Designed miniproteins, single chains, continued (3). Designs and how they scored, part 19

Each design is a single chain, and the fold is of that chain. pLDDT is the mean over its residues in the fold that is shown.

## One batch from the design tools (miniprotein)

Design m8634
Fold by ESMFold2-Fast:
Structure m8634 (fold): chain A 113 residues (1-113)
Amino acid sequence: FDEKLKELAEKAKESEEVRQELLDFLAQLYSEAVEELRRRLEEAGLADEEAVELFREAARLYRNTRSQEDLDRANELFARAVELVTTSEEAKKKLEEIVREIEEEVKKKVEEY
């Protein structure tokens, strides 16, 4: 995973086209990861309508990132959604479990890139 990311980062320095392709790939990965996290938290009864809406908007901004402002906004919405979900020690443990599963899927997709 780390070695693959370093290899991709080195290639991105050589070409603007390669850099843009990598950024588009990462934007898609982050968007999909946030949407999957939202779905699993909603299914677990941990995310209310406000948290679900914040995750959806964050995922949309990650997918369509055109500027640092869009990325900052996506990060802000994501952080707020996570805060709404982490209302108890049990909710925090469940969130950590789901995040770990999603991280494994993300790592696999990066290695396959």
Scores: mean pLDDT 79

Design m8635
Fold by ESMFold2-Fast:
Structure m8635 (fold): chain A 87 residues (1-87)
Amino acid sequence: TVVVVAARTTDSRDDQINHARTIGADVIYLSDDVFIYVQGRFGDRVVVIADDEDTARVGQQIFPDADVVIPDPNDIDTSVDDALRRS
């Protein structure tokens, strides 16, 4: 199971989340107004990477079976790597 960060969006968060779901992409949330999504299906696992607990809660509600990670804001890359390593 693999999740890959592909792109950062400037569109509204909700519109892009819905679009990502319809095309079968995995979504990574970094803040309330910004998220990164992956185009395509990279496995049966979804990882939500959120910058705070409120964003993590929203991500978990949208993807109830997802692994949720709140990274150290100074070390987001390591947090992503750790989430992927758990697969």
Scores: mean pLDDT 51

Design m8636
Fold by ESMFold2-Fast:
Structure m8636 (fold): chain A 75 residues (1-75)
Amino acid sequence: LSEEQIEEAAGIIARALQTGDFPYAINLLQQRFGLSREVANEILKRAWELAIERGALTYEGLLEAGREALREVLS
């Protein structure tokens, strides 16, 4: 993914972490970025782990967790 795509995907992930609507986020990640269901699910799990470990309560914190999860899983 390009840096612009990572930012867009991180926004989708951050919203999912705020709302708990993981199925919707998985579907969007598949449709917009061509990620498999398995990869999208792995990214969301990793972002959730990072958010919990850091006590990320702000949208900015959740965005950062999403960016890091994307880079880690897609490396």
Scores: mean pLDDT 84

Design m8637
Fold by ESMFold2-Fast:
Order: C-alpha cells, then structure tokens, then sequence
Structure m8637 (fold): chain A 102 residues (1-102)
C-alpha cells in the first residue's frame, strides 16, 4: 500500500512538473523540437520509474502540443493546461481506486 501511494505521488509530481516546464517553454517561445525533447525526457523518467499513468499522461501532453503547434501561444498554453488538469484528475482517481483495493 505504501509503495502504491509513493508511485502515485511520483506520477502526479512528474506530470505536474512536465506540465509546468512545457507551459514555461511555450510562454518563452521555445522551439517545438525543444519542447518535445523535454516531454520525451519526462516520458523516459516515468518509464524508468515504472509509472505507466505518467507515461500515458506525458504522451497525451505531447499529442496536445503537436496538435496546437500552429496555434497562437496563448491557445497552446490553455490547451496544455486544460488537458493536464484532466490527466491529473484521472491519475488521482486511479490512485484512490487502487489504494481502496490494496
């Protein structure tokens, strides 16, 4: 149970950190290639930690960044934040369910 709690906390923290960094990079006008590279680094870290929920969340964030690459910066930030908020809610709900079964 404690190991599940630590894993879910790690997944939430990693997704929050990835989201924060990507939003900052978009606001600064960083190249798309650099943003995708950062997301790939967080994805590899999530995979290394055995955090599939974080891997899936980062893959979804990467898709959102790619879908909105030609959108105004403000719309890119909004899209990333809205999707990240939903992904974090999903991870928290999954954590609650698994902990109830453990």
Amino acid sequence: REELERRHRGSLELVREATRKVVEMIKKGEPLDEILKVLDEYREEARRRGEPDAVDAIDTLKDVVLEHKDSPREEQVKAVQEVADRLLEVIERQAATELAEA
Scores: mean pLDDT 80

Design m8638
Fold by ESMFold2-Fast:
Structure m8638 (fold): chain A 94 residues (1-94)
Amino acid sequence: MLKEEMIEKGREYVRSLLEGDRKAMQEAFDELVELVLKAEKELGKEEALKLARETAREIERLLEEHYGKSPMARGVARVAGAVLLTVLEREIEK
């Protein structure tokens, strides 16, 4: 299912980011964008936006879990999630 594939790519993105593997991070992000565009074509804009938001929230949660409960870690996770969501929303609205 598209939701499961998007969450899996979100997890791959976070893993690559944390490992400092810029190539794998970019590849996971590009594949996530492709899945979002596929969701828009198959399910429509509203459902694709919901899936993009759910994926961004999962990425934010995984980053918060990895960096711990410090205010700095939460700030980094929120910024990363917000940036990802903004990019995914722009791709859907093209």
Scores: mean pLDDT 74

Design m8639
Fold by ESMFold2-Fast:
Structure m8639 (fold): chain A 61 residues (1-61)
Amino acid sequence: GALRARVAYTVGILVAKELGLSMEQQMEVGQKVAQRALENPDLTLEEIEELARKIAEELKA
């Protein structure tokens, strides 16, 4: 639902920001994490955080 997507988006933004990514990359990570959380409703918050880190690290490369 909308709340789940918003939480996942925020987690993606915060993780990307902590890793030093640009504002544009922060939004991209947030959007990708939110989309994956909606597609996989069984993902826990911990798994969402781990996914955000992996996506953010890929954008750094």
Scores: mean pLDDT 84

Design m8640
Fold by ESMFold2-Fast:
Structure m8640 (fold): chain A 62 residues (1-62)
Amino acid sequence: GITGMEVRDDGTVVLTGTGFEGIAAGQVAVFADGSTATVLSATATTVVLAYTGPPAPVASFR
């Protein structure tokens, strides 16, 4: 699950937590409101998204 979120001034959002081991760069994150963001990089505990809107809970990755 997601345990932290940081919105950065460079137009990225950094998610921290666990369970990200299936996520890869180039995938699409889908937020709970239906908006989307591109995954720029991912590790087992950290995902970086190209997203500049208001922070919303991430619902899934594609």
Scores: mean pLDDT 70

Design m8641
Fold by ESMFold2-Fast:
Structure m8641 (fold): chain A 55 residues (1-55)
Amino acid sequence: GGSPELQQALSKLVGVSVETLSFYLRGKLSPPKEKEQKIIGYMILNGLSVDDLLG
């Protein structure tokens, strides 16, 4: 399973709900470029995969 704490931290950084973040990570919704860059940057800096966030 993913980390709820990491999901909350990233959702706050991006300025979206945890549900919206989940949709972005699952490819169900396309984020705006600014939010996409924040998500990718956070994941790279913390060595996280989508599976680490979603479970």
Scores: mean pLDDT 80

Design m8642
Fold by ESMFold2-Fast:
Structure m8642 (fold): chain A 63 residues (1-63)
Amino acid sequence: KEAIAEKQEQIVQKSDELTKLVQEYKKAVENGDTEKEKELQKKILALQDEINKLVKEIRELQK
């Protein structure tokens, strides 16, 4: 139960980070900062993968 709650909190935190990265990505696009766009896109994809991994771990703990 505690392990699930901790992973859920991590998902919430990572989702908040994802929202901030998406906003930064939009600003980079508006500024024409291609290098920043590539860096942010990579971070967004990595963060989505981490969230998916946590969801999978929660389901495994629930059997």
Scores: mean pLDDT 82

Design m8643
Fold by ESMFold2-Fast:
Structure m8643 (fold): chain A 102 residues (1-102)
Amino acid sequence: FIERAKELLEREKEDAVEGAEKKGLSHLVPQVEENMDRLTERVAAGLATLSPEDQAAVARALEEGVEDPVKLTSVMFRAMARSVETGEDPWVALLRELREYA
């Protein structure tokens, strides 16, 4: 659940650090790490306010975004269209669409 989202963000952090090192920007690595840690904390705090089912839906969306960006984009577009058509909050529409794809 929430640990899955943290795992994906940790991989993103590793990629960001590696990218900085490859570009000869090793002096920026501590700043990159701090920014990524701050992002992870904010996402974790946000997810903690959600129900366990909504947490699972968000974690799945992040996994699908990594595995299949086209599918994730399609789900997000459909959720936005539903939000506009029904007047639902975009975040609520997205969570519903993600659950149906799960």
Scores: mean pLDDT 64

Design m8644
Fold by ESMFold2-Fast:
Structure m8644 (fold): chain A 74 residues (1-74)
Amino acid sequence: MAEAEALAREAEAHLDKAREALKAGNFQEAMAHLQEAYRAISQLPLDHPRRKPLMSEAQELGLALGRASLERHR
């Protein structure tokens, strides 16, 4: 239980850092943090109440990153 809460906090921290990096235009750093967030989320039990919300946030951020990366190319 404490371990799962630590993983959820880790995922949230990486999502926060990924959002900050995206706002700064640092797409590689944002992608690295997003990958770490996915890794932490995947280690959460399937029935953990934060797993689905964190996964949804990660998916939305991944879409935003992909869009921003494409727009950078004209």
Scores: mean pLDDT 81

Design m8645
Fold by ESMFold2-Fast:
Structure m8645 (fold): chain A 82 residues (1-82)
Amino acid sequence: SKTRIKIFIGAHVIAMGGILFVMEKQNAPQDVIDQIQNYLQEMKRMKKAMLDNDFSMGELQRIYNEVVRIDLEVIRLYQQTR
């Protein structure tokens, strides 16, 4: 359902904020922090667009796929700092 996808997108945005907070507290490299902060801002823009517009199921699926892609990129960045 549209509601379920919207909840999942919102949960990913909240989780990304938590990841950023933890990485800052653990003194992760500044370039990694800056990249994650930029990704969080992109996720927040997508969430705002979703709240401001009556998106179709296909449009919500596209946003969900982009949010998942960002999550995978953040995992990749984290792995490269190990």
Scores: mean pLDDT 85

Design m8646
Fold by ESMFold2-Fast:
Structure m8646 (fold): chain A 72 residues (1-72)
Amino acid sequence: SLVEALGKVDPEIAALLAELGELGRRAAELPEEEALARGERLIEELIRALERHFGLKPKDGNEAAEAIRELL
């Protein structure tokens, strides 16, 4: 899987992606506001992890996703 492959490169980023995936699967179980707030925080942490570990500066979640695809 994408998370498994990335886990061999960066376990912190892999863990953040796993949390985002789990949030996506459980989104219907949460109030919409809470699901959106959790997603926003996880994406922000993912962007910071990409900057700390790889020197990348994605502007948003879409650029972060593209950067992760390029790392694999």
Scores: mean pLDDT 77

Design m8647
Fold by ESMFold2-Fast:
Structure m8647 (fold): chain A 67 residues (1-67)
Amino acid sequence: LRHNPAVQEVLKLAGLSTDVPDEEIEEIFDIFMDYLLEALAKHPNDYELAYEEALKKAAEEVRERLE
């Protein structure tokens, strides 16, 4: 999961280093996947829009939770 491109992008957008603990990496991935599923439900024919929305929302929540 640590080397997953979505996890890396969420960390970058949140302003966090990649050196966060494994437990936080798993939480970040779960947060991203939850937002991705919500975004896909709203935008079933626009995967790129859903993916971008999920990344931005996940990064915002990760910043708030891990500060």
Scores: mean pLDDT 78

Design m8648
Fold by ESMFold2-Fast:
Structure m8648 (fold): chain A 89 residues (1-89)
Amino acid sequence: MLTPEQIKKVEELLEEAREALEEGDLEKAEEKLLEAIRILEEGTSNLEVDIEIGMALLVYGVYKAVGERREGLEKALELLEKALEIAKE
């Protein structure tokens, strides 16, 4: 299970990713989401969390490949927010 410090860091990274998306900074949003994934993967062995992370990476990859990078990042953010909520339980 994630430590309280890891939970706080992931919450901060997801908030920073959301702000970057609102500003149109897709590179910064991607960087923040990838760092959040790294912490979630290192801090938990929960299968449901792993599924949501896998879905986030798959969805982002598909949307990016068809030129919809912003929409892919927005969908990945939603899935990672869900992964964090599962990881808190």
Scores: mean pLDDT 85

Design m8649
Fold by ESMFold2-Fast:
Structure m8649 (fold): chain A 98 residues (1-98)
Amino acid sequence: SSKLEEALKEAEKAFDELIDRAVKEGRITPEQAEALRKSPRRLLIGAAYLLKKLNVDPAFDNALYDEAVARGLTSEEAALLMYLVAKYGISLDEALRL
């Protein structure tokens, strides 16, 4: 799906921008940034940052995240689906069909 591919790209870009800014501002070291870039949770972090930019409280979507994981999705896939649900105002079932 075009929407899922775009969401993945947006999450990766958001993660990179967040980490690069944190290093530039001295909030994290380059070594810490490298560790974060190797993290299996990088897409989860990117999606959470995108949710914040949409003024969506990540705590509000905990039930949606838990449902996605219970359906066999990875944490990264669950976070991307939360972003799709928030961005497009669609249900989890609709997002899964993208």
Scores: mean pLDDT 75

Design m8650
Fold by ESMFold2-Fast:
Structure m8650 (fold): chain A 93 residues (1-93)
Amino acid sequence: GLASRPFWREGSRLLGIEKTVKLSRLLSIAYGQKRGLSVAELKTRLGLEDLSDEELERRLDSLIEPYNQALAAEGIPEELVKEDGKYKIVATA
């Protein structure tokens, strides 16, 4: 996935570095599959079962802006959005 220092710094603080790397990869895979990722799916796949769904959602929501700023800075015509309760990458072109 695309990396920028602000996104990786915030993600590492909120989720830990390993899980932030995994999140970026899961978002990229889901984009290729034309699907979004629910909080429940991300909780299981990132091994964050000790967090409530509400707490994980707050942390994930906090990463949307840093991720999108990284995409915009690199000229990538994609954005991370939350639609129908799922986190997904969509084309902006």
Scores: mean pLDDT 84

Design m8651
Fold by ESMFold2-Fast:
Structure m8651 (fold): chain A 87 residues (1-87)
Amino acid sequence: SELLKILTDFENKVNNLRNLVESTKLLPESVKVQILQQVDDLTQQFLDLFSGGSSLSREEIEQKLNEIFSQLNDLENEVIELSSKLS
């Protein structure tokens, strides 16, 4: 249940970023590539937390999750601002 909620929230944030980037027709291609690459990098970091053999404590995992979600929120806010200016 807890893991499912984390996975769902992560997927929603990623999908929101992709949809926002795709809907902003005037957003420069270089900016789209940069944002999507950062989303891919954060997705790999997220998946790495659940790859077997991690000796990380629950507290360490929680801290890394908070960092990943914070970076996703920062990217989302950046795209929202750019989208609003280019509407």
Scores: mean pLDDT 79

Design m8652
Fold by ESMFold2-Fast:
Structure m8652 (fold): chain A 94 residues (1-94)
Amino acid sequence: SEEVIKLVKEGGDKVIEAIRNGYSDEEIRKIFEETMDKVLKKLEELGYKPSDIIRFRIFMKYGLDEILNAPREEREEKARLFTEAAVEYIKYLS
């Protein structure tokens, strides 16, 4: 699961950077969704259960909505905290 954790951290950093650089909601969503797709594909390749992958997808979608519904000034902190939560979730699945 270190490979999955790496993808989550790298994706989180890209989302945080996009927020810092004033990217639009659509641009942030695209970066987040590209990361989510890579993570979900890696979980499948590593033989994670379909039910665990579906739950993680729901968790990721929740995180995206929470970040984008936040005031602009809070988005970076929410993205950072969500990245940490996603890492802990992957550790829990292992």
Scores: mean pLDDT 89

Design m8653
Fold by ESMFold2-Fast:
Order: structure tokens, then sequence, then C-alpha cells
Structure m8653 (fold): chain A 86 residues (1-86)
């Protein structure tokens, strides 16, 4: 089920966002933060594909997933910028 796949991606996005925020707040190593950023980017890529696959059949769920992806991407960009400047 594409809906089940999208729910799994939503859970992965929530987990990785929480882990990334916690790692940054704890002053984790650059290597650890970069690992989390790579994992988040991979899940975002999978989510974007799912949005395209479900948007005609389930536009409400596609919008929910897309909104979550936008939030995750903004966090990813902010953390990447901070690392670039450090």
Amino acid sequence: SKVKEAEEVLRELDRLVDELVAAVEAGASREEVERLLRELAEVIERGDKLVDEIKEENPEFAAKLATKIVGAELLRMAVEEDLRLA
C-alpha cells in the first residue's frame, strides 16, 4: 500500500528530525551530524517520489507528506549552512 509506505516515511522523517535536533543541541561531532543529514536527505527523496505517486489518488495525504518534507528540508538546509560556516 502506498499509504502504508507514506506513513512509514512520515515516521522516519519525524525520527530523523528529532535525532538531528538532539544531535545539534548536544554538540555531536560533525561526522555524526553529517550522517544524520545524509539519512534525512535519502528519506526526503523517497517521500518526494511517494507524493508524486499518491497525489492524484489521495491529494490530502500527499499534501500532509509534502508539508512534512518541506519542514524537514528547511531544517536540513539550516543545519548544513551552520556546518558550512563553522
Scores: mean pLDDT 86

Design m8654
Fold by ESMFold2-Fast:
Structure m8654 (fold): chain A 63 residues (1-63)
Amino acid sequence: SALERAKELLKKAEELNDQAGKYLNQGASSTNEEVRQELFDKGRELADKAAALREEAKKLLEE
């Protein structure tokens, strides 16, 4: 059902946001500038994917 799919997407978005936070925290702790930038970029990418999944879930629930 659309409701079950939306719940799965929201759960996956939560997991991606948790991973994003971990990458951002690792980046903040890094002493290497290139490694720091890569970790921040990965964190941002995961956060953007989480936002996209939330929008997909919203569309499923707007029916």
Scores: mean pLDDT 87

Design m8655
Fold by ESMFold2-Fast:
Structure m8655 (fold): chain A 94 residues (1-94)
Amino acid sequence: SMEEERKKAFEVAELIAELLKNEEDKEKVEELAKKLEELGEGTADSIEEVLEGARKVYELAKTMTEKAEASPEEKSEEQKIVLEAMKYLVEKLK
């Protein structure tokens, strides 16, 4: 379902934003990493790998959002959901 895919994408974006806002809080990072694993996102063996992954996703989100604003290329419904979630992630970390 497109609605289920959208909900999952936004939940992942929210968790990544919280990870990056709380990266100095080891206990909070571990809790958030567990929630990402429950959503099927990430099988990282360490907290440091989870944080590195979150930072890479944020940098990708910024790049993809900027490219989408510069290019009006037609996107699939799945790509639109991912882009909306990426925009949400960028806004949460402003």
Scores: mean pLDDT 77

Design m8656
Fold by ESMFold2-Fast:
Structure m8656 (fold): chain A 61 residues (1-61)
Amino acid sequence: APVPTLEQLLATWDAAEEALRKGDWPRAVELYQELAAGFARLTPEQRAAWQDAYEARVKAR
C-alpha cells in the first residue's frame, strides 16, 4: 500500500478531532487508528515534517 501523504495524515487528524467534538467516539477511535498505522509507515524525514506541520497548527490555534 502507498505511504500516506502529510496532507492525508493532517486531514485524518482534523476529522478525528471533529468526531471527538461531536461525541462520535467509534469514528474518532477508527481515525486515530488510521493515524497510528500511517505514522508507522513514515520515514524519519516524513515524521520530522509532520512534527513541524503539527507545531505550526498548534501555534495557530
Scores: mean pLDDT 77

Design m8657
Fold by ESMFold2-Fast:
Structure m8657 (fold): chain A 85 residues (1-85)
Amino acid sequence: SMDDIKQAKDLAYQVYSTRWTNGDKFQEYRKKLTELLEKLDVDEVIEWLRKEIENETDPYKKMLLQLSLVEIENVKRELEIKKKK
């Protein structure tokens, strides 16, 4: 659902924001993001987020969306590796 896609974006930003500042919270948010993306079409989430980035006119907000996209793409790569086993 759209609410799940928005939740994935928000969780991805939390993964970014905690990556270098709080290891325990990073692991928690990373796990929640991975579990959510396993239930969703991750390519649909990525396409939605890329469109949000393209339509965003505020450079700061655009940067935050791009940071969320990087974290979601990192999870996609890990899920693809898992599927090959």
Scores: mean pLDDT 84

Design m8658
Fold by ESMFold2-Fast:
Structure m8658 (fold): chain A 65 residues (1-65)
Amino acid sequence: SEVVRYAAISLHKAGLSAYGLEIVSESPEVIVLRGELESEWLEEQARIDAKQLAELLGAKEVRIE
């Protein structure tokens, strides 16, 4: 369902924002996120969520800067 896909995208974007990450670039080739994460655990969670967001958006890769 398109509605379910859009809801999932919105939730993942909100989650990344809550970690302190900003989407600075969004394209079919790459999604670039920027921000500082204060713990290794938060970094791991952010990477997992970022990969899921990239898959939902159809991007080939995701980068955290």
Scores: mean pLDDT 78

Design m8659
Fold by ESMFold2-Fast:
Structure m8659 (fold): chain A 74 residues (1-74)
Amino acid sequence: SQEEAVERLRRAAEELVSLGLTSDEVDELMDAALFGSDEEIEETVERISEKTGADKERIRRLVEEIRRALRELE
């Protein structure tokens, strides 16, 4: 349902913040997940991981969850 997809997006965003991402960085990942190519997503994940020191694989998995939830909201 849309309600479940929205809650998954909220949870993923909260986890990203818990990893040390700013709200602007979370928004950047959301935009990349919604409109970006796989290459653009990979580049954004790598840059944010390097900047924050957060685990790249963890960020990547959260972005994948965001992409799945966004597709359900379309």
Scores: mean pLDDT 83

Design m8660
Fold by ESMFold2-Fast:
Structure m8660 (fold): chain A 85 residues (1-85)
Amino acid sequence: MLVKNADDAVKIADELAARGDYYSAGLLYYHAGRSYHYAGENEKAIEYYEKSIEYFEKAIAKDPTNTQAKRNLEETKGLLKTVKE
């Protein structure tokens, strides 16, 4: 189920974030946000898109050459806007 997979992704993302793997944490929070968004759980989708944005920004601050993190950041911001509409 999407919701259960999202919960598992969040747990792994929290562990990655704690050890400074910000880009991988951002990706897993992004997947959690997408899963909740598709499930219609908009409040949780917003929460995890915002966490994804936070960790992609931290990844870019640590490595400004990470163009993939920059693309993922802009995509996540766009998705966050659609949930709020």
Scores: mean pLDDT 84

Design m8661
Fold by ESMFold2-Fast:
Parts: sequence; C-alpha cells; structure tokens
Structure m8661 (fold): chain A 95 residues (1-95)
Amino acid sequence: SFSELIEETRRKIERLIRALEEAPEAVMAALGLTAEEVEQLRAHLRGLLGKLDYFEENPSEENLEQLKIVQADLDALIAQLKAASPEVAALLAED
C-alpha cells in the first residue's frame, strides 16, 4: 500500500542518516565524498523526510510515482554503500 511504501522509505532514510552520523569517515571513503558533501547528503535526506510527510498527507498517483523514484534512488545509494564498506553495510542492515 501507499502507507507501507512511505513507512519503508522513511526507515531507509533514517538508517542512512544514522550511518552518516555514526560512521561519517567510512561513508566518505565509500562514496569518495568530503566532510562537507556528507553534511549536504544528510541535509538532502532530512529534506526527503519532509517530502514523505507531504506525500502521506497528499496521496495521488503523481506522488506515488515520485515516491517510487525516491525509493529507487535510496536503494541505489544503499547498494553502493553496502558494496563499498562492510562497516556501513552493518549499519544499514535490517534487524
């Protein structure tokens, strides 16, 4: 359902933010980013949480398609981080 997709996407974003906060140097190495770029990525992810709140309050086919794009982008980022860093992979694992 739309609500389940929002909740799944929210959990992915929250795990990514936690990885950036708990292992910033490992994320920098995995993605080839500077400390400033990691802060920009964190700000972007926090912005996506605000967009999820908007999508939850305004369900539509257009917003569902946008949500699917966000989920695909997050999945690609998670896959890249997991492949590059065992430390970050552990932080991104679903328990």
Scores: mean pLDDT 86

Design m8662
Fold by ESMFold2-Fast:
Structure m8662 (fold): chain A 82 residues (1-82)
Amino acid sequence: MEEEKEIAKELVREMTGDPELQEEAIRLFDELFEKGESLEKAIEKVVRYLADKYGLSDEERDALIQAAIDAFKTLLEKKKKE
């Protein structure tokens, strides 16, 4: 769980090159996880937040959510093999 949370937080940090948005995204992620949201749901909501900040379309946002969740699942699979 702790390692899975760190993988998710690292993925979130890589979603934006803006340090202020990185800090806000990590804060939102931690709040969602503390409220009992799954790691996958927390990632989804963070991507929605960032997509809104960058003015992305609904289609672009949904594509990014899917890409982020797929990346997270791939990282978890890699961890299980190593």
Scores: mean pLDDT 80

Design m8663
Fold by ESMFold2-Fast:
Structure m8663 (fold): chain A 78 residues (1-78)
Amino acid sequence: SMEGEKLRYEGTRAAAAGDLQKALDLAEELLKRGDFEGAKSVLEEVAEQLPEDARQKVLDYIRQGNLQKALDIARQAI
């Protein structure tokens, strides 16, 4: 959807700019909309900005398809 594409773009851009709170809020919105690929893309960009231990945990949960847990860990890391 066009709205989903916009949320993905805004989320990845926010993460790249270091606005991790905004990026995670947009990833949560993507999850609520059922856009798992969009949420995954934003969470992967957020993970790049996290310390090693938090980054590995977020990426592990993404690989398992547990995007809600990945989001929760990322929120606790910022």
Scores: mean pLDDT 87

Design m8664
Fold by ESMFold2-Fast:
Structure m8664 (fold): chain A 92 residues (1-92)
Amino acid sequence: SSALEEALKVYEELKKVAKEGTIAQLQALIEQKIADDDNPMVLAALLVMAKKYNVLDSVIQRIIDKLRKLGLTDKQIKELEELMEKLIKEKE
């Protein structure tokens, strides 16, 4: 599957937990996806959702650290975050 298609599926899962569950459940799902997923677009979707719902800064830093470990520069991370934020807003 395309990286974007996977990221949008993960976004829908996060959105459901954010609306129907607790912040602790959202954080747990984000941490699971950080561990299990190497797709930078998925990680960018996690970053957008973590910031939107005011998830702990330590979790936000873990997402950024994983993106850096996958070889993205800080500029590329910012551009990818901005792209995912735009795509997410278009679906709301």
Scores: mean pLDDT 86

Design m8665
Fold by ESMFold2-Fast:
Structure m8665 (fold): chain A 58 residues (1-58)
Amino acid sequence: SQAARTAAAVETARRLVKEGRAFFSDTPVEDPTASEEDRAAVLERNRAIVAAAKEVRA
């Protein structure tokens, strides 16, 4: 379930960046339904994923 939620957040981040919706600022990418522990883990991974998504768009 955590892996599935992480994958969903990743896919959402990629889609939003590719669609030109603002995720290339310091906007946190996280699942609002996740637990606090999951949110912390997702935030760390999403920072790297958002950076990768910016490269895809660039």
Scores: mean pLDDT 58

Design m8666
Fold by ESMFold2-Fast:
Order: structure tokens, then C-alpha cells, then sequence
Structure m8666 (fold): chain A 123 residues (1-123)
């Protein structure tokens, strides 16, 4: 499925950007962050694929995207706490989290627009 491939590419690009951002300031937390982001991504892709196969509504798709966003934000909060324990200054942590949240928001906007366009073609 071409659309699923594009969604996976957007998610992989998002993960690489977040990992690179964190690696500049807290390289020691990167393996855990990357592992958890990949786990959350795989579960989201599975749920999204199942939802599309069952002809889920745009509102159901939006709920899956919001669930994914919530899981990534919770992980970023956990990594912020880990960075603080490792002596990263709070000002730098706040900047990293803010930039990571922007990267996430941009990726989710792209995914939602792709899904909306495909679902609107079916009606």
C-alpha cells in the first residue's frame, strides 16, 4: 500500500529527527529513546492498518493519531526526567522537548492529511 509506505517514511523521518536532536545533548539516553519510539511506531502502524482494513471512519483514525501523539509525548516527558538526572540544564531540556513536540506535530499533520485525502476519495 503506497499510502502506508508514505506514513512509515514520515514516522521514520520524525524518529530520526528526534533522535538526532537528543543525541547532541544526551547521547546516553538515545538507545532507550529510539527503542521506545520504534515500539510505539510499530504498534501505531499495526492499529492503523487494521482500522483501514475495517473501513474505520475519519474520527476513528483521528483518535488513533491522538493516542499515538499521547504515547510519544509521555515518552518525551520520561526522557526529559532522565536528561535532568544526567545533569542536562533545564533550559536545554525545555528547548529539546519543545523542538521534539514540533517535529511530532508536523509529522502527524502530514499523516492526517494523507489519510483524510484517501478517506474522502471513498465517499
Amino acid sequence: DEMMKKIEEILNDMIEKIVELVSKYAPDVVPQLKSKLMEIRSEFIKKLHEALANKASLEEIKKLIEEYAGRVRALLDTMAAEMKLRGVPQEQIDKIVSEAQQILSDALRQIFELLKQELEKLF
Scores: mean pLDDT 86

Design m8667
Fold by ESMFold2-Fast:
Structure m8667 (fold): chain A 55 residues (1-55)
Amino acid sequence: SEAAAAELEQQLLAEFPQAKSFINSELQAYYAEPKPGVSPVDYLLSLKATLKELA
């Protein structure tokens, strides 16, 4: 799942280059204090869905 999370991070940055600062700050916040019951992959998928809705 670490490899899957890393791949999703790269995919997010590639698909939403205009949101790089936002994506990086969100990832930094999540990894500093992970949400209970939410895996990194699930978090990244929810972030991708949010960015896709806002785009």
Scores: mean pLDDT 77

Design m8668
Fold by ESMFold2-Fast:
Structure m8668 (fold): chain A 83 residues (1-83)
Amino acid sequence: MSEGERLLLEAEQLLSLAAMQVQIAKLSDNPDPALLRRAIELARRAIELARRAIRLDPSLRERAEGVIRAAEEVIREAEELLA
């Protein structure tokens, strides 16, 4: 596995955790702000790792851009729930 592939896998794992935390918050009448802030942190880290993966291995661009778009959506949803 290349270093870029390792970073992309880590980004995908962080994205999955962030998405799960937002889903848990959506199921609550009173969303936990700490859970939502944590989801934003994880999603931002996923974006950074995905961008780094593209720099190390440009062949991963399409997959990494998918992670970035999904992470940006998680951030948007978490920010809406915090408002």
Scores: mean pLDDT 89

